# Designed miniproteins, single chains, continued (5), part 25

Each design is a single chain, and the fold is of that chain. pLDDT is the mean over its residues in the fold that is shown.

## One batch from the design tools (miniprotein)

Design m16836
Fold by ESMFold2-Fast:
Structure m16836 (fold): chain A 63 residues (1-63)
Amino acid sequence: SEKKEEYRKRVESLDEYIKFLKERIAAYEAKGTAEDKRMAALYQKSIANAEILRKGYEERIKK
């Protein structure tokens, strides 16, 4: 269905976003300053939020 296709696209976009954030976290952790550690922590929160949204869309696809 069209609605399920939109949810699949949202999941795909969130997967790409999470991958991007993980790469940014790795870059910040490699630098290792206090500021970089704070940025990594903020990106970790963004990942957690994105994973909640992703789970929500996947549950919508199953219905």
Scores: mean pLDDT 86

Design m16837
Fold by ESMFold2-Fast:
Structure m16837 (fold): chain A 84 residues (1-84)
Amino acid sequence: MLKFSSEEELKEYLSKKKAVYGYVEVDGKRMFVLVLNGEIVEFFEVPEEVPIELKEFESVEEAKRAYLEREVEVGLELIKRALA
């Protein structure tokens, strides 16, 4: 289950994760999240039609490469460029 009542609950859940990206629900809002080394790097609202799905990776580099290969919402182009 990837539905959280607050951003604080989400941060606690993700703090032990090495690398994660995907879509969650926080306080009834569909959110994109990118986590690197237990820190939320990107967090923004997306349309509610986007399905809830989180992908966890064994390494930050693996997550960054998967993220570059996957279509994501506008606003993350800066991160994609930094990984090029």
Scores: mean pLDDT 69

Design m16838
Fold by ESMFold2-Fast:
Structure m16838 (fold): chain A 98 residues (1-98)
Amino acid sequence: SAMDARRAEEARRLHEEIRANPDLDLDAAIERAREIGALAGFIQEHIALNSTEEEKEELSKIKTYEELLEFLKEKGILNEREVEALKEAVAKIEELEK
């Protein structure tokens, strides 16, 4: 759909911005989470479309996957159960790749 195409494009731009910051430890975690589509979907649907410029600046300062999930929980985008599910999913993908 047109909305899905828009979400994909904005998620791609967000990933490019995160990758441009050499101090961010999110690239590997984001690539792994992309395989389950969860992180891109949550960021695109909620934060990329609804974030203020201040929140986008806060996101750019986040350096770990755990900090990213806590940020999304603090903003009410994810609940505690969703954060744990995403952590488990990423850990399972990493275990399969080892």
Scores: mean pLDDT 55

Design m16839
Fold by ESMFold2-Fast:
Parts: structure tokens; C-alpha cells; sequence
Structure m16839 (fold): chain A 71 residues (1-71)
């Protein structure tokens, strides 16, 4: 989970898209509240399909891939 948190924090710091930043912050909050990798993956996959910006969908896809590597 530390590697996933690092990815999220870097994305929050470097992204210029408010939708992508909002998604990454929500994922970080879910981790801090003890969400499972399965719950995080479901959320990331949903965001990759439904997020309003291309950058947010790309960020969600990258996060989903990272979660799958950790499972």
C-alpha cells in the first residue's frame, strides 16, 4: 500500500487537472480509512470508465493497473 500511496501523492502534486486531483485525493482517503485493494480497484475501474476528463480517466487506469500489480 505504501507504493500505491506514493503514486497517488505524486499524481496529486504533478497533475494540473482538477478532476484527476479530486479522484487521486479520494483514493488516498479510502486507503487512509482502511479500504481493501478490491474496493480500491473497483473505484479506480469505475473512474477509468466514467470520469469527465481524459486526464482523470488515464490517472484512474494507471491506479487500477498499480492495484492489480499489488494483488
Amino acid sequence: KEELLELLEKGIATSKDPEAVAFLKEMKEMIEKGASLEELLEKAREAARTSPSVEARVAAHDVAEKIEELM
Scores: mean pLDDT 82

Design m16840
Fold by ESMFold2-Fast:
Structure m16840 (fold): chain A 57 residues (1-57)
Amino acid sequence: RAELAKKAGEASKDAIDAFQKAVDDLVRNSGDPAAQAAYDKANTDLFNKAKEALEKA
């Protein structure tokens, strides 16, 4: 979990930065569908990339 997040972050630090901004925006504008959509997409994309790479080995 934590190590997986570190490895993913190391490979895509700029993507992590964008993701963190989306999270921050969602926290401040909780209930804003635009912020929610941006967060969901960034979160899903990042998780899928990391998980797929892991399963593919």
Scores: mean pLDDT 69

Design m16841
Fold by ESMFold2-Fast:
Structure m16841 (fold): chain A 87 residues (1-87)
Amino acid sequence: SEEREKTLVGFRVLAILGEMYVRIQQAKRQGAPQEKIDELQKIFDETKKQLDEILAKLDAGEISPEEAREQIDKLEKETQAKIDEIM
C-alpha cells in the first residue's frame, strides 16, 4: 500500500540519521577535536533538514515513494562524502 511504502521511506530516514549519529559518537570517543565534532554536527543538522523536506513533499503527494527513495539515496551519498572528508 502507499501508506506502507511511505512508512518504509520513514524507516530509511531514521536508519541514515542513526548511522550518522553513531559515527559522530565514535569520533567523540576517539578524541576528535571539537572543531571536527561541530562540523559533523552541522552536516547532521543540514542532512536532517533536507530529509525532513523530502518527507514533507512525499506527504504532500508532490513526489512518489520511489522518487523519495532516489532523493534520499543521493543525499546519503553526498552526506557520506562530506563526513569522510572531515574524518
Scores: mean pLDDT 87

Design m16842
Fold by ESMFold2-Fast:
Structure m16842 (fold): chain A 64 residues (1-64)
Amino acid sequence: SPLEEARRRLIQETMEELRRRVDEVDKLAKENNLSEEERWQLLGQVHLEIQRRTAERLAELDAS
């Protein structure tokens, strides 16, 4: 169905965005010699942001 296709596309886009954001955090951590704890905190923020945005977008699809 069109809704299932939209959900699959959203999931793929979310996975690609998460990969990019994780790579950015890893690069920043290496360049600035961040601790493992600081890196995990940044990754946690990325995951929460992506999760929130994905939930909002999925809710919009389910409402349409």
Scores: mean pLDDT 84

Design m16843
Fold by ESMFold2-Fast:
Structure m16843 (fold): chain A 63 residues (1-63)
Amino acid sequence: SKKVLKAEGEGETEEEAKAEAYKKLEEKISKEATSNDVITDIKVEVEKVGDKYKATVTVTLEV
């Protein structure tokens, strides 16, 4: 079975937004994934919102 985990981050740069999104994703993986789950896909999207960037990171896990 597949699990999908998604996290968002914001920053003044694309790099900062991605860093925040990955940090939040790591926290979700720690809580919701097991050592038997395998990451099969990683999707990263970055959007400029006003003077800031928003990054969304989505991972698919095989359970």
Scores: mean pLDDT 80

Design m16844
Fold by ESMFold2-Fast:
Structure m16844 (fold): chain A 64 residues (1-64)
Amino acid sequence: KPLSPEEAARLAYELLEKGKTINQVAEELKKRGADGAADSLKKLAEEGYTNEQILEGVKAGLEA
């Protein structure tokens, strides 16, 4: 079963908090069937967002 959007966001948060790179997080999300979440993270990195800025965004989304 592919990850739900909430499960994908939680996994991304945990991996980023552990110091994994955006590419490592995106690869893990793709492995779990969350291709859309993986593509979104890579696009944010391409747009110049830092790992810390992306982590804060994911955290805010989970708290909402």
Scores: mean pLDDT 79

Design m16845
Fold by ESMFold2-Fast:
Structure m16845 (fold): chain A 61 residues (1-61)
Amino acid sequence: SAEEIRAEIERILAGLPSLSEAEAAAQLRKVDDLIATLPAEEQSAARRLVLERASAALEAR
C-alpha cells in the first residue's frame, strides 16, 4: 500500500546519518524507486521530503 511505501521511505531516511556516503547513495536510489510506485499526486511531496531529510543527514555528519 502507499502507506507501507511511505513508512519504508521514512525508515530508510532515518538510517541515512549512520551510513557511509556510498551506502547512503545506494539507499537514496532505493527511495527513488519506491517514490515511483506511489500515486503520481504524492510523488512530488515525497521527493521534497527526501531532499530535506538527505540534506539534514549530510549536515549531521
Scores: mean pLDDT 78

Design m16846
Fold by ESMFold2-Fast:
Structure m16846 (fold): chain A 71 residues (1-71)
Amino acid sequence: MVTRVYRAELRSGEDAGRVVGAVFVLNLERPDVEIKIEGDLITITAPSEELLEEAARELSRLAGVRLTLAE
């Protein structure tokens, strides 16, 4: 298991809602990937770095927000 923390670049409350919705969808569609929201911080845990990067890209695409590494 690998874990990475991202910061979501939120411009509005609508962006925050899209992030929450995207995380909900991805948690249902990717049972081996765990995504948690803590304010503007998003923690992704996956079996491999490749799957983690794929999940991060899908989250960014679905939510329409940019994600940057927090650590």
Scores: mean pLDDT 82

Design m16847
Fold by ESMFold2-Fast:
Structure m16847 (fold): chain A 73 residues (1-73)
Amino acid sequence: MEEVMKKLEELLAQLEARLAAGDLAGAREVLREIQKLIEENYEKLSDEDKEYFSKRMEPLMEALQAQERAAAA
């Protein structure tokens, strides 16, 4: 449990850093790792952990989408 949450926080920090650097490809790769880790450990996470993580992810997903729109324009 603690190991999974620590890994998620580390990946969130990496995603934020990649987005700040404009590394869109790296940001997508980190996002895939986050999604895989969540899927593999979904049943081990409490509803509170899932809600907290979703709220943390929302601004990062919006930032990624904004960068993707800028790259497409």
Scores: mean pLDDT 78

Design m16848
Fold by ESMFold2-Fast:
Structure m16848 (fold): chain A 61 residues (1-61)
Amino acid sequence: MKLLEEVYLETMEELEKAGQDKFLANLEAMLQALAERSLNRKVSIEEIIEEMKELIEKLKK
């Protein structure tokens, strides 16, 4: 849990400096949603990756 927070903060800083703030915000929201599912029950890595790809495809409209 703490590790996720640290990763989020560091990634946010890097991408903010690169001007990728909008993309990062959406990606972070997706990862948070997936993390919540993982906490409620075990979810396979493959399933997490698949869902993430689906969300990215929705953004690429």
Scores: mean pLDDT 60

Design m16849
Fold by ESMFold2-Fast:
Structure m16849 (fold): chain A 55 residues (1-55)
Amino acid sequence: MNVEDQAARITAFARELGLSDESIANIVRQVTEDKFDAETIITAMRLAAEERARQ
């Protein structure tokens, strides 16, 4: 499974969560600089969404 394909799906999911364009760009940059498992990135996004929902 390609990290690039996962990054695209993760970006789409982040947009659904209502993250800012700058936040999305930072997530994509992190993925391209240091290739993480998609699961790790999805978990981080879920935590960010939960934090935003609680604010």
Scores: mean pLDDT 68

Design m16850
Fold by ESMFold2-Fast:
Structure m16850 (fold): chain A 109 residues (1-109)
Amino acid sequence: SALERGLEEAARLAEAAGDPALAETAREARRRGLPVLEAVKLLIETGVKTGRLLLGEEAANIVVAATLSARLAGAGPAEREAISLEAVRILSEAMREAGLKLATASEMG
């Protein structure tokens, strides 16, 4: 699927950048068949935990872009706008939820 291809592309980016933890996170998300939002959240959370937030965000963007490109292939102009807004919402929600989990973990430590 487009999601599986995006996760493999994200894993390759992480390996090239020297982050094996992020690469394994992408492959684990694929192995578990996680939906796009959950996969993206996991990539961002891993990026924050490893001190590589920008790389985690880039990996998440690759996954969203791969999924979005598959949906855009048959879409008309109005549908393309709606799909693009959905991508922004997914990324924003993932960042918010990852931030909340990390704040909670810090308060517990």
Scores: mean pLDDT 77

Design m16851
Fold by ESMFold2-Fast:
Structure m16851 (fold): chain A 89 residues (1-89)
Amino acid sequence: MHVSFSEETRRLNEALRRGMDVARELLRAAREGTAEEELIERLRELGVPEPVARELVARLREIEREAPSEVEKEAEAVFLGLEYAVSLL
């Protein structure tokens, strides 16, 4: 029964921490202009599979091209990271 601290709870906490770390890296990249290959490597170090890391970076580049302001770029980068966090659940 899932009525105590369990393996499932541990897995969920690990997924949430990884997702939040990814969101922070995407936000940093949006603010600082991190190079594509450097960002991919940072995401891989956080345990993101390379194909997913490349997709996240490609989506961030679309955000950078389409966002009308710095604030909107940062907001969309955070939402992208949060979408990844949810995908781990």
Scores: mean pLDDT 78

Design m16852
Fold by ESMFold2-Fast:
Structure m16852 (fold): chain A 69 residues (1-69)
Amino acid sequence: SLKKLKEEIRKKVIELTAKSLREIGDAIQEGIESGDKEEMDKRLKEINDKNLKEIKKLDEEIKKKLEEL
């Protein structure tokens, strides 16, 4: 069902977005508390790289499920 697929994908996008925003917020807070800008920048880069991989994986999953409809 296309409706079920749409709902599943919407939930995954919301969950990924919420997780990403929390991790970014945590990295910024820890950076402010430590005063270590280099460590903060490193963590933000790692979060960005991880999120890009998760987005790519989700895109591949969507394409595969669309082919099965």
Scores: mean pLDDT 82

Design m16853
Fold by ESMFold2-Fast:
Structure m16853 (fold): chain A 76 residues (1-76)
Amino acid sequence: MKEEEVRRKKEEYRRVLVEASSEQARAFGEAISIKFESEDEEVSREAFEEAARRSDEAERRAREAREEYRRLEEEL
């Protein structure tokens, strides 16, 4: 594999990891804000359920990216 190709793939995977972490933080931040703005338990519960769903999806993408990054490290 070309060094330039490996570098680009590693950069892509790092970007996915950073984006996933940011998305998790943003999702729960939004849910917390909704809880502070609303006294409705149902609205707060739905917001946290949505945050959990987004967090799970981001974590899945992060795991896939980490696995690919590890494979590239092993090929070097």
Scores: mean pLDDT 76

Design m16854
Fold by ESMFold2-Fast:
Parts: structure tokens; C-alpha cells; sequence
Structure m16854 (fold): chain A 60 residues (1-60)
């Protein structure tokens, strides 16, 4: 479904997002931190928020 497709797309974008290794590492830390803060179900929101913030900053 669209929700699951979106979740996978965000996961793949996070893995592939970040043209350089330094950016990828920062994204990983931010995403993991958000997931921990929001808990298991909130992980999707944390990842989405992190992705949106990075897109707004021109990272992805």
C-alpha cells in the first residue's frame, strides 16, 4: 500500500541519500536519534521529519 511504499522509499532514500559519506553518516545519526526519541512506531515520523529537514536544507 502507499503507506508501506512510502516507508520503504524513505528507508532507501536514507540509505542512498547523501552523496558523500560524511553526509550519510550525519543522516544516519539524526535518523537513529529520531527513531530512539519517538520509539518504534514513531520511527517513521522521525525519519520523515529528518528527511524533510534535510530536503529543506538542500541535502536530499
Amino acid sequence: GPARAGYLARGLARREGGADEAAAERMGKISEQGARDHGTEGAGLGLQEAGRELRAAGYA
Scores: mean pLDDT 55

Design m16855
Fold by ESMFold2-Fast:
Structure m16855 (fold): chain A 85 residues (1-85)
Amino acid sequence: SKSEEVKKKIEELIERLRRGEKVSVREVAERLGVSESSIRARIRRLGLNEEEGIKALLEELREEWEKQEELSRLPLEVQEELAAK
């Protein structure tokens, strides 16, 4: 699915950053299928420089995907109970 493809791309970008490689806003935008302006706007909102902002954004997106994946792995009955609260 498109969601799984995006998750894989986020993980690849995070791994590159862990190796000490610099990742540009353009590469993030192209891989995630969003505009460079959207990425830059989010980094500016965080008040971080480009390098730290990219790291923070990718980690935030990864955490969101992990939470969605955990919820999808729960039994349907548990998911419905959590949604009811």
Scores: mean pLDDT 71

Design m16856
Fold by ESMFold2-Fast:
Structure m16856 (fold): chain A 77 residues (1-77)
Amino acid sequence: IREIVEKTRDELTRYLGGIPITDEAKDKLVELVEPVKDKVSDEDIREIVYKAADIAREKNRTVIKPEDIEEAFKEVF
């Protein structure tokens, strides 16, 4: 989970102008995914992070916050 989040962050830096994910947002993603880890693929985790980045950009933020992760998780699941 942690390695996938970091790899996805590096991919986001390339495509989204360097928008970083905060440590708090990473912790929130782990918190939401850990109870359902057997049902969540690496691709689902990437989709959640990409969606969270889109939400952050729509709100004119330069970082992905925990609330962006929560909203993205609800839209993916």
Scores: mean pLDDT 71

Design m16857
Fold by ESMFold2-Fast:
Structure m16857 (fold): chain A 67 residues (1-67)
Amino acid sequence: TYTVDEFLARLDELAPRRAILLIGSGEDVDRVGTALAIRHPEVEIYVKSSSRQDEVEEPDLVIHLTK
């Protein structure tokens, strides 16, 4: 589990993963997902939030976003 700020601070360390599942509020997953897509466009991003429920079998990394 990471706060948005903690994950963003460690984004370059974590982003070498091929597939990341982000779980949190729509606002938090949008903020993190946008930053990740800009800095590491090669990483597959999946989200579970109130606005989007992606199905992914085995993500390399699962991130629970907290406030």
Scores: mean pLDDT 73

Design m16858
Fold by ESMFold2-Fast:
Structure m16858 (fold): chain A 92 residues (1-92)
Amino acid sequence: TQKVEALDLLNEGLSLLAQGKHAEAIELYNAAVQINSALAPVALVNQAAALQNLGQSAQAAELLAQAEALAATNSAVAAAVLADIAALKAQL
């Protein structure tokens, strides 16, 4: 199903991030969101982590702000991402 395919792309992106392939990870996160838009908050946080590792702290902060805005209107999104957002903001 498309949801399984989107999760597979997200998990592959996480694997690439762990390998230091940050730009490639961002591409997979974008592909996952195109298949399943419900993954956008998680993908935004993971993209922000990848951008931080690439030294693009300003872009990372912008994506974290977008994830926080989504969390403010949805408690399930808040539960999934707020702790990760706080951890990444502490590194910026």
Scores: mean pLDDT 77

Design m16859
Fold by ESMFold2-Fast:
Structure m16859 (fold): chain A 61 residues (1-61)
Amino acid sequence: SEAARAAAEAAAGTRGQEAMDDIKPFLEKNKEKYDNADEDGLVKLSEEMAAHYRARRAARA
């Protein structure tokens, strides 16, 4: 999807590589949900992605 690619390219910037490695599997696993989601579904996916990212960061701290 366009949004997943744009997010991955932005993350590939200065400090984005580790963040990209964390979120890329989530984005790829859920790309069909992003492509088919309505507005409420996109909000839900954003919250789930944030929770996933926080859990990954906590595991590395």
Scores: mean pLDDT 70

Design m16860
Fold by ESMFold2-Fast:
Order: sequence, then C-alpha cells, then structure tokens
Structure m16860 (fold): chain A 90 residues (1-90)
Amino acid sequence: MSPLTLRVIEVEARASLVVMRVSILKRFGELTEEELREAIRELREALKELEKLLKEAKELGDELAVKEAELNIRTIRERIKELEEELKEL
C-alpha cells in the first residue's frame, strides 16, 4: 500500500466517525442544529484534504490512491448533501 493510499484511508476513517456521531445523536433524539453544522464543516474539511490527495496521486501516477480518493470524495459529497437536507428540516 502506498503512503498516499494510507492517507486517503485515514481521512475516510475520520469522515466515517463524523457520520457515525450524527447517526448516534439522531437515534437518541439529541441531534441539534449545532451538531449538524459542525458535522458538515468537518466533512467539508475532509473533502478539501481528499481533493489535495487526489491531485498528488494523479501527479505521481498512483492509480490505487486516485481510485480510493475519487470514491471517498463522491461518498463524502453525498453525505454532506444528506446532512444539509436534514439541517433544512430543522
């Protein structure tokens, strides 16, 4: 595994923890507007980091890191949209 692929996986793991926290808070009826706004902010930061890693992976020809970064960027963009829709319903 390349160092870039590992870094992409580490960013994905952090994003997954943010989504898991929102899911837990929602399950217990403790999800606030502030928690949703913070989750969206953290996911947007993860997205920016993945976009930088994708650029580096493409420049180095690291095909596995490119594939993993593109998949995770798509997933995080979808999660941001879902959370923004939930925020509008509050």
Scores: mean pLDDT 87

Design m16861
Fold by ESMFold2-Fast:
Structure m16861 (fold): chain A 73 residues (1-73)
Amino acid sequence: GSGELLLKAYDAVLNGDFDTAIEHLKELGKLPLTYGDAVLLRHIRRLAEQQGNQELVELATELIEKALKQSGL
């Protein structure tokens, strides 16, 4: 489910494996997202900003917006 992909993306970011994180987030983008997904995505985006990975920042931002919209926010 979305939660499993999101945790895999988070683990990849913590290990500096940005290519793997991007692939998991692209797969996450194909699924319905929850408000809970947006919370962890905001943390992933913060880590991506600190590490200067603009592709990951942009992808996480798109997924946060999707999660909030699908949650009626």
Scores: mean pLDDT 86

Design m16862
Fold by ESMFold2-Fast:
Structure m16862 (fold): chain A 81 residues (1-81)
Amino acid sequence: GKAEELAKKAMDLVKNGEKLYAEGKKLLAQGDVTRGTGLILRAIGDYMTAKILAEQALKLDPNNKLAQEALEKAKENLGIK
């Protein structure tokens, strides 16, 4: 249903954000500040969108485990408790 679709989109954004964040940190360590910073900002955007979509999924189905996991990971990556 709609909750499952939103949960899947949220988890995909978390995974994409984690890849972008890892590559961004690698570029920063290599001295590529412009590209590294750009990827980290894109990762933060993906995590923020994932949080919103996961919260919407949980409003539709509070027991959706994928949405709960996506929300937890997005909040952890954003430094929100």
Scores: mean pLDDT 91

Design m16863
Fold by ESMFold2-Fast:
Structure m16863 (fold): chain A 71 residues (1-71)
Amino acid sequence: GVQAELSVFLSEKFGAAFNKDALGVLFNFLVASKRDLGKLEKVCKEACLLAKREGASLVYPEHVQTAIKLV
């Protein structure tokens, strides 16, 4: 499904695996932002940096939510 394809894309582009719930938050943000791919890329990049900083094995919903507030 779309979430599985998004997960593969994000892991290949950003080198990080996303939690299933984090993908849901990203998808909702994409819809709310009227499919602003530039903002989505900034959110994904920031969320990956936050997860890496915390030593997390996955990007979690809280990382995405924090990244959205910073964009």
Scores: mean pLDDT 76

Design m16864
Fold by ESMFold2-Fast:
Structure m16864 (fold): chain A 80 residues (1-80)
Amino acid sequence: DEELNKISEELQKILASLDVDPVRVAELVSRMVVAKIEGDEEEYERIKAELQALLTPEQVARVMELVDKIVEIIKEKEKK
């Protein structure tokens, strides 16, 4: 929960700094996490392209880093 709370806070800060629909960005992040866990590379790259159209390169890099951290936490929880 602690690590997920920190990631959630970082995501909220990124969303608050955007001049775009934060709900749409949050949806894309969630779909990207699912695509990465399922190994759906086509969906992952499609979502990445949508993020690149909405966000600056620096914001995309931060979102990608958060997605990677979320995926690692989920995988660790599945290991118990």
Scores: mean pLDDT 76

Design m16865
Fold by ESMFold2-Fast:
Structure m16865 (fold): chain A 64 residues (1-64)
Amino acid sequence: SEREQKLAEIEALLQRYRDLLDEARRNWRNTPVDPSSGTVAQQLLREARRLQEEIRRMLEDLKA
């Protein structure tokens, strides 16, 4: 069903979101050694926020 396909897509996006947060966390931990890692972490967090908005939109669509 379309609903099941959308749920699978949301699950995949949630996994991408978790991966981005984990990568951002690793970059933040590396910032004292390599300050550029802080910039990378911020970029990853911005990507995660965009993905969070996409997930929210898809969840709203499921309610309609």
Scores: mean pLDDT 85

Design m16866
Fold by ESMFold2-Fast:
Structure m16866 (fold): chain A 80 residues (1-80)
Amino acid sequence: LSEEEKKLKKEVKKGLLADPEKILEVAEAALKKLKEAGASEEEIERAEELLERVKRSKDVEERAEAAAEMAALARREMRK
């Protein structure tokens, strides 16, 4: 991740920790955006692994971090 993407990931994670009910919604939206943006199969596979972590983990911090990483990946693919 670039510095801008790392900063975005930190901000998104902070927001999700304040509103954990949004974690799954953000993660699912990010995967959808990656697919729509034409991300590579490897990027989609990574995002699907992160989404499984969001669904299966009971640790709110781990779930928020996974969703935030997905959001940062989606932003990178949508840039151009």
Scores: mean pLDDT 80

Design m16867
Fold by ESMFold2-Fast:
Structure m16867 (fold): chain A 89 residues (1-89)
Amino acid sequence: MKEEIKKILEETAKKIKNEEVKKKLLELANSPELSASQIINEVLELARKTKNKEDQILLLEAIIKIKELVGADESSIKALKETLEEVKK
């Protein structure tokens, strides 16, 4: 895993209120065997299951940052940004 993805996950974990979500993000940050796409899928699953709105926003922002970093497709990034704006309402 690139060092930049690790930093995104660690910085996001510092802001997360839910201890189980925080623990999972730190586990992902320390899993160099996982691909960027596997990390994105795991963080998306955490965001989907999270009941805390602030934590969900932070997880979605982290996914957007990782997708931008790895050069993911623009339409998927735009869709996540639109989802983030709806969650913020």
Scores: mean pLDDT 83

Design m16868
Fold by ESMFold2-Fast:
Structure m16868 (fold): chain A 82 residues (1-82)
Amino acid sequence: SYEEHLETLLKAIFSGEPEKYPEVSPVDIKMLEAIIKNDLELLAEALEAGADPRLALELARFLGRTSIERFILERYPELLSL
C-alpha cells in the first residue's frame, strides 16, 4: 500500500543508508526530500525522472504541503478522479 511505501521511504531517508532499501527507487527518495524541503524544482525533476505522482500527492497531504499538492494536481489532473 502507499502507506507502507511511505513508511519505507521515511525509514530510508532518515537512516542515511538508502542503499539498504533496494525496493525504494532513488527518484522516490528525491521526491520525498523535495516534499520535506517544499522544493518544487526538485519535485518536478523527480517526477520527470519517474517518481510516483500518486505517492507524491499522498506525501504532500500527509505533511500539509498545500503548494506541492496543488502543483501535483495541476500536472496530473487524473489523480482527482481516483
Scores: mean pLDDT 76

Design m16869
Fold by ESMFold2-Fast:
Structure m16869 (fold): chain A 70 residues (1-70)
Amino acid sequence: MRERARRLVEEILENSKTPEEAARKMSELARGLSREELEALLEVARELYKQGIEPDKVRAMIRVLEAYLA
């Protein structure tokens, strides 16, 4: 799962021009996923945020995932 989660997050980052677009794409993906899959995506996104990778886009994606897991 973690390898798939990383690939999915990276695909959204590569194909999103803005934080708003990244958030929208993550929200669309999240609707079809289990709690376990959402938690894996959140873990990967938090790792990328700590590394300083596309911080505004990653932060927007984290907010979406946290909302789904609330």
Scores: mean pLDDT 85

Design m16870
Fold by ESMFold2-Fast:
Structure m16870 (fold): chain A 60 residues (1-60)
Amino acid sequence: MLSEEEWEAVGRLLAETGLLPSPRPSREEVTAAIRALAERSGMSPEDVAALLLREAEEAA
């Protein structure tokens, strides 16, 4: 789904926005957060991942 660089970028965004408490979230924590957001928003996990990656790129 995501490259290692993309997972790291999304993880940093989730940590910076307070959605994850760890400043260096694991890939498992990032995956769990994406699934939780997908369930809450009615989006697919892939759509949530794409949105978060876009936001991470804009924040960089």
Scores: mean pLDDT 74

Design m16871
Fold by ESMFold2-Fast:
Structure m16871 (fold): chain A 84 residues (1-84)
Amino acid sequence: DPLTQDSLDASIDQLSDAVINTSNSQPIDPSNADELEKTALNAYKNKSIRVDHQRQLLEMAAEGLEKAGRLERAEYLRELAEKL
């Protein structure tokens, strides 16, 4: 275990900000939906980033999945965001 919790939190927050800023600057591409889902779920499972960022990532991933036609997965991620 080479990392402290503080170092992990900082790294995840930086990644979250990058993903959020990128997603907000352009329409969500359905081809990125699976990667957005993985990023959002990792942030949710680790709970090492702010709850607001976790919710935003889950909602962005859900929108991408919805555009990709994966409605069941999109609804699942939105339910996770609501439980935060």
Scores: mean pLDDT 69

Design m16872
Fold by ESMFold2-Fast:
Structure m16872 (fold): chain A 61 residues (1-61)
Amino acid sequence: MKPLKFPQPESEEERKKRVEAIKKAWELLDQKMASREDTLTPEEVLELTREAYEQFLKELK
């Protein structure tokens, strides 16, 4: 095969769903930080962001 046809990225609708999931994860983290008297460290915020993002990805997918 001379021209390799790679699969196209997800449709625009699927992409929108992923963006919504990311927004939800960030809002959840923002609420968690606001409700806590102790501020989370940047490292903990990154870890929680990754976990939340992965969880929402699995939930949507």
Scores: mean pLDDT 63

Design m16873
Fold by ESMFold2-Fast:
Structure m16873 (fold): chain A 65 residues (1-65)
Amino acid sequence: SAAAREAIARWLQEEFGLSPEQARALVDLFDADTPEGARLLAAFLSRETGADEAALERRLLALVA
């Protein structure tokens, strides 16, 4: 949903310091408002930042709900 996509983009800006454009691009690239997209984005963010993948996945899935 548009609301879930906006919530995820806002979270990416707040937690990782991304610009609005960068956050939106990641949401679009991964289809982050879907369960599969949320999992793939979590794996990507874990690889890039060293953060715990399972924790990122739980947070992203909560934003999709």
Scores: mean pLDDT 86

